# Designed miniproteins, single chains, continued (4), part 34

Each design is a single chain, and the fold is of that chain. pLDDT is the mean over its residues in the fold that is shown.

## One batch from the design tools (miniprotein)

Design m13156
Fold by ESMFold2-Fast:
Structure m13156 (fold): chain A 68 residues (1-68)
Amino acid sequence: MEEAKKEMERMTKNAVAYLLSQGLPEAAEEIRKAYEEAVEKIEKGEDPKEVLKEFERRVKEIVTRALA
């Protein structure tokens, strides 16, 4: 649980910082919302490892779409 949340937080900080440096604040906000949704799912009792995998996939899609 704690490990998955820390990894998601690290990914969020890195992705948000990168997107903001590229002038993409809307994409950065989308990453933050994805993080909040993922944390909520874990708190509701979903498997932290499965939530982390889905979050990683979503972050990749958001970043790829924003840079295209």
Scores: mean pLDDT 83

Design m13157
Fold by ESMFold2-Fast:
Structure m13157 (fold): chain A 64 residues (1-64)
Amino acid sequence: SAVVERVARHDLMTEYGMSEEEAEEVLRLARAGDLEGVVRLLQSHGASPEEARRIAEGLIAALG
């Protein structure tokens, strides 16, 4: 899971312009199974509602 977390953090920072702290918060919410929290953060960084939901579901499945 450490490799998955490192790749996800890098992608969030590169694709959505998140800071390291913001990307870490997304991963923490995903580990907690907080779908709406992950969706909200992704949308605040420019993800569409559909894109945010797909990414959130994938992260929760991988890390939850």
Scores: mean pLDDT 86

Design m13158
Fold by ESMFold2-Fast:
Structure m13158 (fold): chain A 75 residues (1-75)
Amino acid sequence: TLSPDLKELEKLKEELKEAVKAEDYDRAEEIVLEMLRLRDRIEATGDKKDIEYAGKIDDEITKLMNEMEERYKKE
């Protein structure tokens, strides 16, 4: 029973994973910005469970972004 915003956040997370695999940094940045906008909306209108779940997704994207940053930093 997740909110539509939270479901959209899940979809963006999957798209971010694909962008990272393709090493499409430009696309990954656009997806992250969209996710941040959704996070703001979820925090404003979401229930505690939606907010907690959004935090879990946020953690996943942070790990993906860190992996991408480390790869590009080395090269």
Scores: mean pLDDT 73

Design m13159
Fold by ESMFold2-Fast:
Structure m13159 (fold): chain A 65 residues (1-65)
Amino acid sequence: MGVALDVPAEKAPAITRAAKWVLDNGGVASVAEVARLAGLSQAEASRLLKALSAASGVPVKVVPA
């Protein structure tokens, strides 16, 4: 269960780094900052944050840009 992300393979390392950054930041993240770090659109970054929250069990707070 959960939300699947359809992203290019070349962005996978950046997405992994962004996910680690969000978790290291205690689950607090700006959609715009995650989009910048992962090279995603803000909509894709929002989906990533929702998927990360569901998968990690850490409460993820989305902060406005």
Scores: mean pLDDT 67

Design m13160
Fold by ESMFold2-Fast:
Formats: C-alpha cells, structure tokens, sequence
Structure m13160 (fold): chain A 100 residues (1-100)
C-alpha cells in the first residue's frame, strides 16, 4: 500500500512527463500546483483536511489552466490529460482515508 508521499511523487512524475505538451505559462501553473500540493501534504496532519485543501487547489488550478488555454486559443486536450493524472492521484489518497 502506497503512502500519501509516494502517491504524490508518482503523480508528480506522470504530470512532469506531460508538461512538454503544454505552453510555458501552463507548465508554470502546473509546477506551482505540484509545489503547493507538496506543502499541503507536509503541513496537514488530518487526512480529511488534507483532501479538502488538495481538492480546492485542484479546482483552482483547473480553472486557471482552462482560462489560459481559452484566452490563448490553445487546445484543451493536453490539460485534460494532466487533470486526469491529478484526479487519479487524489482518488488514491481518498481511498487511504476510507481504509482508516
């Protein structure tokens, strides 16, 4: 069974492999998301509160990435691939809470 830190590291590795398909500004937003997610995992002791903070950060980042794509007439498909990886990682963390 994976730890939260292992799930986050696997998510980060998969997301980083998708970054070349994004614009530089989109890459910056995704990297900021990963840095803030790591801080939330390191500083938040309660798993329920951790999941809430990660979900809020995820929705904020999703909205910013889509807005940036629309503003610059960029394809949304690369964003959806990144969001899928992040959502799968968050689901794995939620399953850990449900098994405690």
Amino acid sequence: MKSIEEILEEMKKKVESLLPNLSKEQQELVLEFLEEAEKIVETTKDLGELLKKLAELFFETENKLIELADKNNLPREPIYEVLKVVREGLSEIQELRDKE
Scores: mean pLDDT 82

Design m13161
Fold by ESMFold2-Fast:
Order: sequence, then C-alpha cells, then structure tokens
Structure m13161 (fold): chain A 74 residues (1-74)
Amino acid sequence: GGKEYALKGAEAGKKGDAKKAIEYNNKASLESETLKESASAGVGAVGTASGLAVGDEKFAAEMGAKGSLKAAEE
C-alpha cells in the first residue's frame, strides 16, 4: 500500500537514488484512496526527508505539502 511505497522511497533516498525515491513516492500518492491519515502524513514526511537527503529542497517542499493536504482530507 501507500505507506509501504513511502518507506521504499525513503530507503532509496538514503541510498542517493533520487529516481527510485521519486518513483516510490509517486506510487504512494497514487494509492491515496487507500491511504489513512497517518499514512498520508507519512508520505509527506518521507518525501521531505528524501528530498532533503539528496539536496532537492523543491522536491522536499512539494512532498511535504502533499502530505499535509492528504492528512487534512483524511
């Protein structure tokens, strides 16, 4: 599910694989209808951490915003 993809994205980000980190975080977002509030917040947090780890502040900000919006909807 979405939380599993978010965790895989964080792992890829820690390894410096920005392409895989983006791919997995996008999959987490696509699973939005099955994401619970905690999982949606997790996607944002994981995406932000991944972006910061690879030095992509724009990606970090975008993923944080997505997580916040989904958490508000759940």
Scores: mean pLDDT 58

Design m13162
Fold by ESMFold2-Fast:
Structure m13162 (fold): chain A 64 residues (1-64)
Amino acid sequence: METYTYELDGATVTVTITEDELKVTISGKITEESLAKAKQIEALAQLRFERLREEAERRRAEAG
């Protein structure tokens, strides 16, 4: 499970990643610039969610 908090220009983006779900919450002052960055964060979070699943499986195989 991973949780990240990003403080943008007046906006806060919180990303929570678990094995079963991905949550992205945006609060504060939302501008076109903050939305663009939030979309990028969401895309990276989706890639990380998939990688986290693969890494967890690999880690169990390597560390177990």
Scores: mean pLDDT 76

Design m13163
Fold by ESMFold2-Fast:
Structure m13163 (fold): chain A 92 residues (1-92)
Amino acid sequence: DVEEALKILEEAARRAAEAARRGDFDRAIETIVETAKKLAELLGPEAAKEQAEGLIGVAARAAREAGASEEEVREFRERAREAVEKAIKEVE
């Protein structure tokens, strides 16, 4: 359901960005991973990976705007991508 997926994405983007602004990268990654799992069930694993990458970008931007260093943002993106890949492989 595309409408359900859109609502999930909008809520996840807000939550991940809010966590990232606080420097709570673990919470941001958790939100992105759980969202990717739900989207994999609704849209399939390829679409879920693509949308998760978008959420990682939203959270990374929010962290950078809140004063996170380029190194912190890079480490966050790497950790988030690895967590998403692992989670999606477990449900395939």
Scores: mean pLDDT 86

Design m13164
Fold by ESMFold2-Fast:
Structure m13164 (fold): chain A 81 residues (1-81)
Amino acid sequence: VQAAISGLTVDLRVDGDTVTVTVRDAAGEVLAEGSAPLREGTTTITLDVVAPDGTRLTVSVTVRGEDGVARVASVRIEPAS
């Protein structure tokens, strides 16, 4: 489980007023993608991911918006129930 979690890459893209989060495996394959409006302060995007070993994960990415710039504030990866 921990090894699968450490193999994931989280990428963040801003297009206008929209933030897109993409989760990839170690080979660069897209596992999940989500989008939310970019706002001042924090926005959390939650994605359900199946890792390459079949482990089900919930990935929560908290994005901070400030002056039209988005930054990743935190990433939380948890086993799905």
Scores: mean pLDDT 74

Design m13165
Fold by ESMFold2-Fast:
Structure m13165 (fold): chain A 83 residues (1-83)
Amino acid sequence: AEELKKRLEELGKRAFDPDPEVRIEAVNEIYRLALEAAEKGELDIVKQARDYAAEAGNDPDFDVQVAATLALIAATVGIKALE
């Protein structure tokens, strides 16, 4: 739990980096982390990942929006599976 939470906090900061390449990488990692957290039953971490993905969905960069949409879907499915 603690390792995933720390990683998510670091990725959350990078998801709002001035560089869109850094943002897309961070959001893609949030997608991967949401899947991992869901497999481990870490509901609160999956919910935090969903919130970062939802915010990143408002990004002006198209590639970041696509990555955010995939992350949001993964987190939403994970939350439903754990609730």
Scores: mean pLDDT 83

Design m13166
Fold by ESMFold2-Fast:
Structure m13166 (fold): chain A 99 residues (1-99)
Amino acid sequence: SELEEYVKLMYDLFKKYGVDNLETLPKSFENSTINGFKATFFITEENVYDKKELEELLEIAKKLLPDNPQLAEFVAKVSYSLYLGRVPLSVLKRMMKVD
């Protein structure tokens, strides 16, 4: 699914740059691409319109990070924020230099 692509791509991105929260993002990353998306990362449970989609993303993230549930939750929430903000996958793929 498209939601699964967001989770996997964000997991790969966080793994590549050693990110476990927004405060650890590299300065070059923050300045070039992520600044326009910071607002979309602050989705709270009160702003989640479809709990089932977030639950799907959480299950995918937990499978990728079974020994780190806090990071799995963070990856899932960030991925959902980007999806709701309609950030194109192609933009994120360019940052990873992946197909």
Scores: mean pLDDT 62

Design m13167
Fold by ESMFold2-Fast:
Structure m13167 (fold): chain A 84 residues (1-84)
Amino acid sequence: MLSEELQKKIPEYAELVKNIDKPENQRKLIELQAEALYEAMETEERPDIQKKVEEILKELGLDPETADKEQIEEALLEKLEELK
């Protein structure tokens, strides 16, 4: 089950997506995504989710065992810039 902290961030995520035209909201959305991925890595009750997050982190060029939230944010921002 998703943690209470992740559930609390869902409304903020929805509001940021609604106003995606603002560059500040795009960056904040990336920060929330990085935090969600990092938190999911620490969820012992859902090994299937942890495995999927590990695969995502590896695709971003990160080590799932050592990657912190800041490294995930940086990798997601770099990927976003590559798509522009």
Scores: mean pLDDT 66

Design m13168
Fold by ESMFold2-Fast:
Structure m13168 (fold): chain A 81 residues (1-81)
Amino acid sequence: SKGEKLYKAVKKAYEKAKKEGIKVEGIILPGEVPLEYAEELTKEGLKSAVDPTAKEVKIITKTEEDKEKAEKILKESLKEE
């Protein structure tokens, strides 16, 4: 499903971001992602919320530089799914 593909891409991107020292404060997932997947990401250290009105994944960071780096990694992970 689309929600499962987004979850897998986000999980892969988060692992890569951690390895590269990029700090991600949280993430907002679109409504097609089941709440269970958001809960799993939160347990792994990525605070995750689902917004049914969101059209895309939104990454929350403290700096614009970390946001740009994290968004690039997520885009690459989404292309691999």
Scores: mean pLDDT 83

Design m13169
Fold by ESMFold2-Fast:
Structure m13169 (fold): chain A 90 residues (1-90)
Amino acid sequence: MVTVRARVEAPNTGLKDAETEVEMEHPLGERVRVRITNRDGKTIVEAEVVGEREGLETGADVAATLLASHGGEEEAEKLLERLREEIARL
């Protein structure tokens, strides 16, 4: 089991503060958490993906989808890129 984390910062996006956690029905038991925090006109997104190595890409896609569901489509693309970079370093 492996944990991958990524952080994205952007100018105020209009996104609401939120914390969402999903347990995947994937055979590898992946868990994904995304937190959105707004401070001083800046949006901070933090994501955590936990699972077996083979499932981490799916978890990264889920994290990006969760962020996009909150209206952060541009930030979701950046988050996905960051998570994929971290997975590639494992």
Scores: mean pLDDT 75

Design m13170
Fold by ESMFold2-Fast:
Structure m13170 (fold): chain A 62 residues (1-62)
Amino acid sequence: MSPREAILAAAELARLLGFDDTAAALREIANSDLSDEEKVRRAVEVLREAGMPVVAEEVEAA
């Protein structure tokens, strides 16, 4: 799974859990012109702040 795919999967999970702001932030990160490493870093921070540390670990491993 690519970093972008992992972040988009995390965004969909956040949406299904009702974390709409988190899902929107993750989609913005995934579709940005940032490097894959910077996208992962930002997505992990967003997920940890949202209380989704297990999902953050999955994104970091991608």
Scores: mean pLDDT 84

Design m13171
Fold by ESMFold2-Fast:
Structure m13171 (fold): chain A 81 residues (1-81)
Amino acid sequence: MSIDEEIEFIVALVEKEIKEGKLTEEGVRKLAATLEATYPPAVAARTLARILEVLERMNAPESVIRAVREALERMERQARA
């Protein structure tokens, strides 16, 4: 599977969790930690940016959106170091 296909698969899972009302701030923090552990910072940042786009489009709770923004900013800083 290409990295683009992996990212879109993760994004689709997040979208499904929002539709089912199951996505939590804690769940998002765990997802971000898994992405940080699994991928290089640049790829983790790209994945988080795609997730953030979907969350904002679907009007996800502000706490969830904030958690993703914080993780994205952290990964972008690491990618630039």
Scores: mean pLDDT 82

Design m13172
Fold by ESMFold2-Fast:
Structure m13172 (fold): chain A 99 residues (1-99)
Amino acid sequence: HMEEVEKAREEAKARIDAAYQRVLDISKETYERLKKEGKEEEAEKFYKQSVDLAQGLADYARDLIDEAAKKTKSPEEIKRVADGALAQLDALEEKIRSL
């Protein structure tokens, strides 16, 4: 059971890291596009806010995953917590892509 919990924790964090990287990638693409359009000040403000928000969401998600692992020792609960955090990162990615 403990081995299953640790594996679920590692897999959950890997999924969060992948989603976080997708948000960083689309944020950088949007930053470069806005900069090329002559909106350099807007681009810099946007990029800083997007990176800060993504970092906060990812850090919070990792903390929730660690708490779920420690408190519940349940692979299912770890996955449920990770799925909720992933939905937030995916929503942020889509919102950035729409800019």
Scores: mean pLDDT 88

Design m13173
Fold by ESMFold2-Fast:
Structure m13173 (fold): chain A 68 residues (1-68)
Amino acid sequence: STEADQLNEKMQELLAKVKAGDITPEQAFREFLETLKKLKVNSEAQKVFLDLAADAFGLDPATVRRIL
């Protein structure tokens, strides 16, 4: 699988946990950030995936800026 495939799979896993009430959207976003760091994703690709994750998890722009 490509890094994009792994990141999409991780995003869907985290989204399922948020929907189940196991973790908060903020916790999901923080865990996704750690996954991006672990995979050493470049800054341009990080921006794209972080925007997708924020939208998927329903995070407001202020919360996203606080975490980043």
Scores: mean pLDDT 82

Design m13174
Fold by ESMFold2-Fast:
Structure m13174 (fold): chain A 119 residues (1-119)
Amino acid sequence: MAEEVLKLIEKAVEEYIKKGDYESALRLVLSVLKMILAEHKKIGADEKVIKEIEELIKKLEENLNAPKEVRLEMIEEGLELIRKTLPLLSDEQLEEIKEEIETRIKLIKEAEEMKKKSE
């Protein structure tokens, strides 16, 4: 489960980077870290892990409008923490995260299609 969810996240991030949309890539990583944080808080996870996720979320939020090079570095740091913290969650928690990510991807695609039809 964790490997499947990680591949879904990495593929979506790579597609945004390929389009030159570094802000959307960083926002996706930020959203996933917030989902992981919420799940770790529910299970009473190690305070050190919770603090590490919270500190990185703050750092990423402060860099949403940073230069491309800085945003790419933030995306990589975010993905590294996701790779470290995602496997610590149960299959049930991973399924909830997967559904939320898939819903977000679907809404973005629907918004892009609506924009094309309004032009």
Scores: mean pLDDT 79

Design m13175
Fold by ESMFold2-Fast:
Structure m13175 (fold): chain A 87 residues (1-87)
Amino acid sequence: MSKEAQEVMEKVKEAAIKKAEEIIKERGKITAEDVLLIVGEMVQQLKEAGLSWEEIELAIKEILKTLLEEFRDKLTPEALAYIEKLI
């Protein structure tokens, strides 16, 4: 992945983490629907930044792995299963 693609991935990752934190503040948990929404927003941002589909797929897996590691206790069982299936 290029340096520019890595910088975009970092910003999208930060946005995804912030959104997860906001959801936790409002509802105390992250649902499978919340994960789907976050993934959709990540795909849109990465695509708009000009990343290839292969780079988008890798970035999504890396970001989802980070969300799983940081927010495991805040994920519903359905959200946990959904993330584990994608990574």
Scores: mean pLDDT 83

Design m13176
Fold by ESMFold2-Fast:
Structure m13176 (fold): chain A 56 residues (1-56)
Amino acid sequence: SAEELYAKGEEAIAEGNAREASTYYAKGMLQEGASDREISRAIAEAREQALAVKAA
C-alpha cells in the first residue's frame, strides 16, 4: 500500500538515505495517482529531510 511505502520512506529519512527516501515517496505517490509536480515536490522534500539528518 501507499502507507507502507511512505513508512519505508520515513525510515530512510531517519537513516539519512536520501535516494531511498525519495524512491519510496515517489512510489507511494504514483500509487495514489499524484501529478508529476506533486511527486517532484515530495522527492525534493524527502531528500532534503534525509540530508539534514545525515548532516546532524
Scores: mean pLDDT 83

Design m13177
Fold by ESMFold2-Fast:
Structure m13177 (fold): chain A 93 residues (1-93)
Amino acid sequence: MEDEKKYLEEAEKAVKGARNAVTEIRRLAAHDPQAAKVAADSAIETLNKEIERFEKKAQEFSKRNPDVAEYLKKTAEELRKAAEELQRIRDEL
């Protein structure tokens, strides 16, 4: 049996990490716009990789556990929103 709890915990950590990255990069932008651009680019790359991973896992779970698949899909959607917010912050610098 797949360790469903592990993936749900990883998803929660990813969302919290993404929200924290947005907050910290926004603060950095106020003090060091150049460093904020570099940090935002790095964070966007990391989030895009996590989005792909969670979307792939959601697809793998879709037949075995639709509830877990839906949760992972929602996680990828929240990570995408964080990446879009980071892109907006970057574009304003």
Scores: mean pLDDT 85

Design m13178
Fold by ESMFold2-Fast:
Structure m13178 (fold): chain A 110 residues (1-110)
Amino acid sequence: SEELKEIVEVILEAGKKLNADSKTISDAINLVIELLKEGITDPLHLAAAVLLTLGGAPYGYARKIATEAPLPQLGVILGATATRAALENKNKPLSERLKLALDAALEEMD
């Protein structure tokens, strides 16, 4: 779908900003696709999965956070600005909300 293509492009751009290798970016994309198939569609859990994977976390840990983490733990991973940006844009497409969360998290890193 077009939305899935937009989500993939958002993850590619985040990976480029972090200078992640192609395998790490592919792992992040594959994890997000698996999470979407499992019904995980909120931008905070998906953004946390992407950031953890791009940051070199093991697949099992990133997946566990994306499926089980409460909001306070997601806030620690993403930062306050990224968490707020995702929550304030509830009327936007998932791809845009994911982009806003990832962009805010990456800006706080540099």
Scores: mean pLDDT 84

Design m13179
Fold by ESMFold2-Fast:
Structure m13179 (fold): chain A 71 residues (1-71)
Amino acid sequence: SAAWEAVRAEARAAAERVVAQNDLSELDLEKVKAVIAQHLKEKYADQIDQEEADERIPVVVEAAFAEVLAA
């Protein structure tokens, strides 16, 4: 639970940084999301099962970007 709360918080912070610092018309959002997801999988590898991380972390990153872009 604590590890997943940290993943959500870090995904949100990363999405906010990317959106604030980049022109969205020029940003390759799919590649940026994949890089963030991979970083979070590596950072939390000792706390989250790899199969669960591979399934859920990309969804968390996608949701974080959707929420930031809707704000």
Scores: mean pLDDT 82

Design m13180
Fold by ESMFold2-Fast:
Order: structure tokens, then C-alpha cells, then sequence
Structure m13180 (fold): chain A 80 residues (1-80)
């Protein structure tokens, strides 16, 4: 495919950052007891997205963060 322009790549980073922030807020609303852990991981993953050098790296970071959110949900359900 055509390589993304620098502007398109920065726009992709911004969109993915907003998406993971929204997912983190949804989880924190459902499981407020995990808010601090979610906030610490969100900060880490936002930095990874900012420092990503390719769309593939952004995709890997996004999948990793999604897996983290799923793990929190599983832990919360086991404690209920």
C-alpha cells in the first residue's frame, strides 16, 4: 500500500490515543477500584503510541492495551 504521510501518521496516533483513553474511561466507570492501575497503564501505552515508528507498532500497542483491559475485566469478575 501507499506509505502514510507524516501528517497522516500523526493523525493516526492522535485517533488511537483518543480511542484507548475512551476505553480506559469506560472500564474505570464500570470498575472504579482499578482506576489507579488503569491510569498507570494508560500513561505507559500513550507514551508507546507517541514513540511508535510505524502503523504496525501502533497496532501492536493497541492490541496489547486491549488485552490489558480484558485481563482487568476477568480479574474483576473473579472477585465478584
Amino acid sequence: GVKLSDEQFQQLKEEVKKRIQERAEELKQQYPQYSEEVDEKLKEYLEKIENAESALEITKVMFSFTAFLVDIRIEAEQKE
Scores: mean pLDDT 82

Design m13181
Fold by ESMFold2-Fast:
Structure m13181 (fold): chain A 90 residues (1-90)
Amino acid sequence: SMIETVANAIVEAYLSEKDEEVRKLLEEALRALAEGRFDEARRLLQEVIQKTRNSVLLSVVGEMLRMIDEEPLEVVQEVARLALEKLKEL
């Protein structure tokens, strides 16, 4: 499904990121999304874009920002929730 595909892409991008501060910002953004705090999530994702040098993470964050603007909010929350669940299993 689209939800699984995007959640897996987020997890892979997180694992490829070497900067611990950037990984923490991504986790905070995912929590904000899961909780429906979309304005805070957008700000956190913009901070990730500013601080990361990882092209995979840049691509994934761009897709997350597109989804906030264009997709049903319940779909965005489900993607974030699933990504957080997968990260806990690492």
Scores: mean pLDDT 89

Design m13182
Fold by ESMFold2-Fast:
Structure m13182 (fold): chain A 70 residues (1-70)
Amino acid sequence: AAEVLERAERIARRAEELASQSTDKKKKEEAERIARDSRRVAELARQGANPELLAELVKALEERLKEVEA
């Protein structure tokens, strides 16, 4: 669904921003992983992958992003 794609792209942009700003190596590396995983979910959404599975993946990415931002 378009909503999953938009959410995944939003997570990717935020994670990329955190990776560029972070001086903590572990937080930077996790932010880079979240950005990569979010870009992958966005690509799967464009290809018409299962929307329920994609929603669960996006939710997991949102929780991981919150941990990095804390």
Scores: mean pLDDT 83

Design m13183
Fold by ESMFold2-Fast:
Structure m13183 (fold): chain A 89 residues (1-89)
Amino acid sequence: SPAEKAKRIEERLKEILPFLPDDVIKEVSIFVANLDLTDEQIDELLERLSKAKSIVDFYEALLEFAKKYNLPKEVILSLEKTLERVKKQ
């Protein structure tokens, strides 16, 4: 279920990216769980995200993954806007 996927993603993100705020991890976990990704795609995403050293790197990796798998245009645009916002902080 999406709720079970979100929980698994949240747990893994807390382990690999301890610098991210809990609210960001929770929101991203719910977001990713609703993208209708396979378990293999989720594992690939988490591996890619594990290399991030900052919130900027994190959103860049997430955006690159979204573009690779041709996620909906509104998803890509939302991520691009978020990335632009965090780069200015």
Scores: mean pLDDT 82

Design m13184
Fold by ESMFold2-Fast:
Structure m13184 (fold): chain A 80 residues (1-80)
Amino acid sequence: REELIERMAEATLPDLEELSDPARAEEALAQLRAALADPSLSPGQRLEAEMALEAVEALLAGEPPREVARRLAERALEAQ
């Protein structure tokens, strides 16, 4: 379990490091909020968008990208 979480976190870490720039994080936050306002989203698409939104909010709150990546990986595994 932990090995899979670590591997998934490593795969997403570069994208989260890019989002550690507040300007990029704010843009991503706006796009995710707009996406979540779409009533045609499937439950799976909505879950992915909600997870991404929580990740961006954590980065804006100053949480380290690696910790955010691990939390995303754990939630992705629990959603399966």
Scores: mean pLDDT 75

Design m13185
Fold by ESMFold2-Fast:
Structure m13185 (fold): chain A 65 residues (1-65)
Amino acid sequence: MSVRVTVAPGDTFAGLAASTGLVSRAEAEAQARRAGLDHADLRPGDVFDISVEDGEIVLTGVAAG
């Protein structure tokens, strides 16, 4: 399953992933740290589909038509 999210100013990868309910906040923070992702990698207004595969967070950029 995937959940579509829109980045707001000050959002973090871990916060967005945890907001989907697919992963815990702690797991999202651990994966973001391992991947080197932080709020600097997210631009306000960006849209992502977030899914979990075998416990790993998958973040896919979405282009509007």
Scores: mean pLDDT 72

Design m13186
Fold by ESMFold2-Fast:
Formats: structure tokens, sequence, C-alpha cells
Structure m13186 (fold): chain A 66 residues (1-66)
């Protein structure tokens, strides 16, 4: 369904955002920030019930640590 597609699209966008944060944090030597971004990536991939809105809020907070 369209609703299912949009849910998966939101997950995909968040995964790309988390992966981007991970890469930039690694490049800057911010290991703790990179590890937190990696955990979000792992949850998106492995946990279909992961709270995407909470994940988005957390990712935004981590992005401010850059």
Amino acid sequence: SREEFLKELDRGVLLISAATLYRVAEKQGKKELAEKARKIMDEIVKNPDYDIEKAREELFKLAKEM
C-alpha cells in the first residue's frame, strides 16, 4: 500500500541521514558521536518496531554535537 511505502521511505531517509552523520563524525574523529549514529543505523535495519520519530529527534540532537 501507499501508506506502507511511505513508512518504509521514512525509514530509508532516516537511515541515510544516520549514515551521513556517522561518516562525518568518523572523518572528524568524533568516535562517541559516530558510535551513537551507528546504533541508530543498526536499530533501523534490525528493529521493524523502532520508533522513527524518536530516532529522528535523537539524530537531530546528535547533529547539533557536530
Scores: mean pLDDT 84

Design m13187
Fold by ESMFold2-Fast:
Structure m13187 (fold): chain A 86 residues (1-86)
Amino acid sequence: SPEDVVLSEEELKEVKEKIEKAKKEAEEAIKNNDLEKAFEIIKELEKWLKENNVNAREIRELVLEKIEELAELMGLESKLEENRKR
């Protein structure tokens, strides 16, 4: 279980900061109509989180939510609908 992974206080803080930073950067990219950059930011966040053995369930849900927000802003909802059902 991902819960079996003990993160240090420093590592937990870094994870939270990384998620928040990526969210802000993705939102800024969307405001600038740079949706490819926004997708890359989210994808890079997911990769970083996996490399640091962070709880995949919570991370997956957060990443999917952000990708859905991006898809709605782009009018690409239908393209990501299948991913939501998985």
Scores: mean pLDDT 63

Design m13188
Fold by ESMFold2-Fast:
Structure m13188 (fold): chain A 97 residues (1-97)
Amino acid sequence: KVEEEARKIVEEAKKLVDEYGEKMRSATPEEQKKIIEEAYKKLSELVNKALELMDKASPEARKRIAKELQEVSKRFFAAANAATPEGRPGAEGALAS
């Protein structure tokens, strides 16, 4: 069922963000950068799968899925913003060269 499949994808995204947050707490600035990049790629894949399911969902189900994805996205970027400048992708572009 579309709603159940979408919920499982959102749950996977939440677990990924939780794992990301745990790794970030003990990571060096170099490790934080790699963790953010890997987590972003995996999260993007999950979001794309959820969007495919939304095309088959009712308008009401689409609103619920969109809200859950928005919440996951906000949580992910809040954790990324808590990283040191050296650990954030693109934050210190001049130093990354």
Scores: mean pLDDT 71

Design m13189
Fold by ESMFold2-Fast:
Structure m13189 (fold): chain A 94 residues (1-94)
Amino acid sequence: MTPEEISEALAKLAETAEKLGLPPEVIEALREAAERAPGLSLEEALALALRAAARALAARLGADVAELERLAADGEAVLAYLEPAAKALLEAAE
C-alpha cells in the first residue's frame, strides 16, 4: 500500500460523498486529503485518511468517530476498516 493508493481511495470517497449530497466541508476535507496524501509518509497518509473517512462516515452513516480513531494505532487495521466503509459509501451511490 502506498500514499498514492490512499489518495485514489480518498478521491473516490469524495466523488461518492458529492453524489450523496454530503456537506461541502466533508467533500472538501476528502479532496484536500487526497491531494496531500502522495506528499506524505505512509503513516501520515493513513492518519489523514482515517480522519477524513471518519468525518464522512459520521456525516452519512452515524459512525463512531472515536472508535475509528482508536483503530489508528494499527495502520493495517485502519486500512481494513476503511475499505469496507469506502465500499459502503460507493454502494450507497450505486
Scores: mean pLDDT 65

Design m13190
Fold by ESMFold2-Fast:
Structure m13190 (fold): chain A 94 residues (1-94)
Amino acid sequence: MLEYEFDGDLASLLEETARYASEAVRKGADKVIIKGKSGNTATIEREGLQGPYTRWRVTVRDKAGNIIQTQEVFVAPSGEIVAVVKLPKEADPA
C-alpha cells in the first residue's frame, strides 16, 4: 500500500488519482490511499485485468465519509494511463 498527501480541490484530486494508479503499477502496489489536508480521501484499488491493461477503481470520500465520486483508471503494463472513466456521484454501488 502507498500513501500520499494532496493539497487541492476535489476535481484536482480526481485527476491526480489516475497518476497514482500509474505509480502503483510501476511500484507493484495493489492499493493507494491519498489523504487530502481537508480530510477528503481517495482510495485506489486494483480490480484486475481488462485485456492487456490493469483496471483500477478510485473512490473519493469527503471528510464525513460520503462518496463524492468514483472512477475507473486503465493503465498499461508500462505505467501509461490509457483511459479514465468517471462514474456518477452515488453511494456505494448497489
Scores: mean pLDDT 75

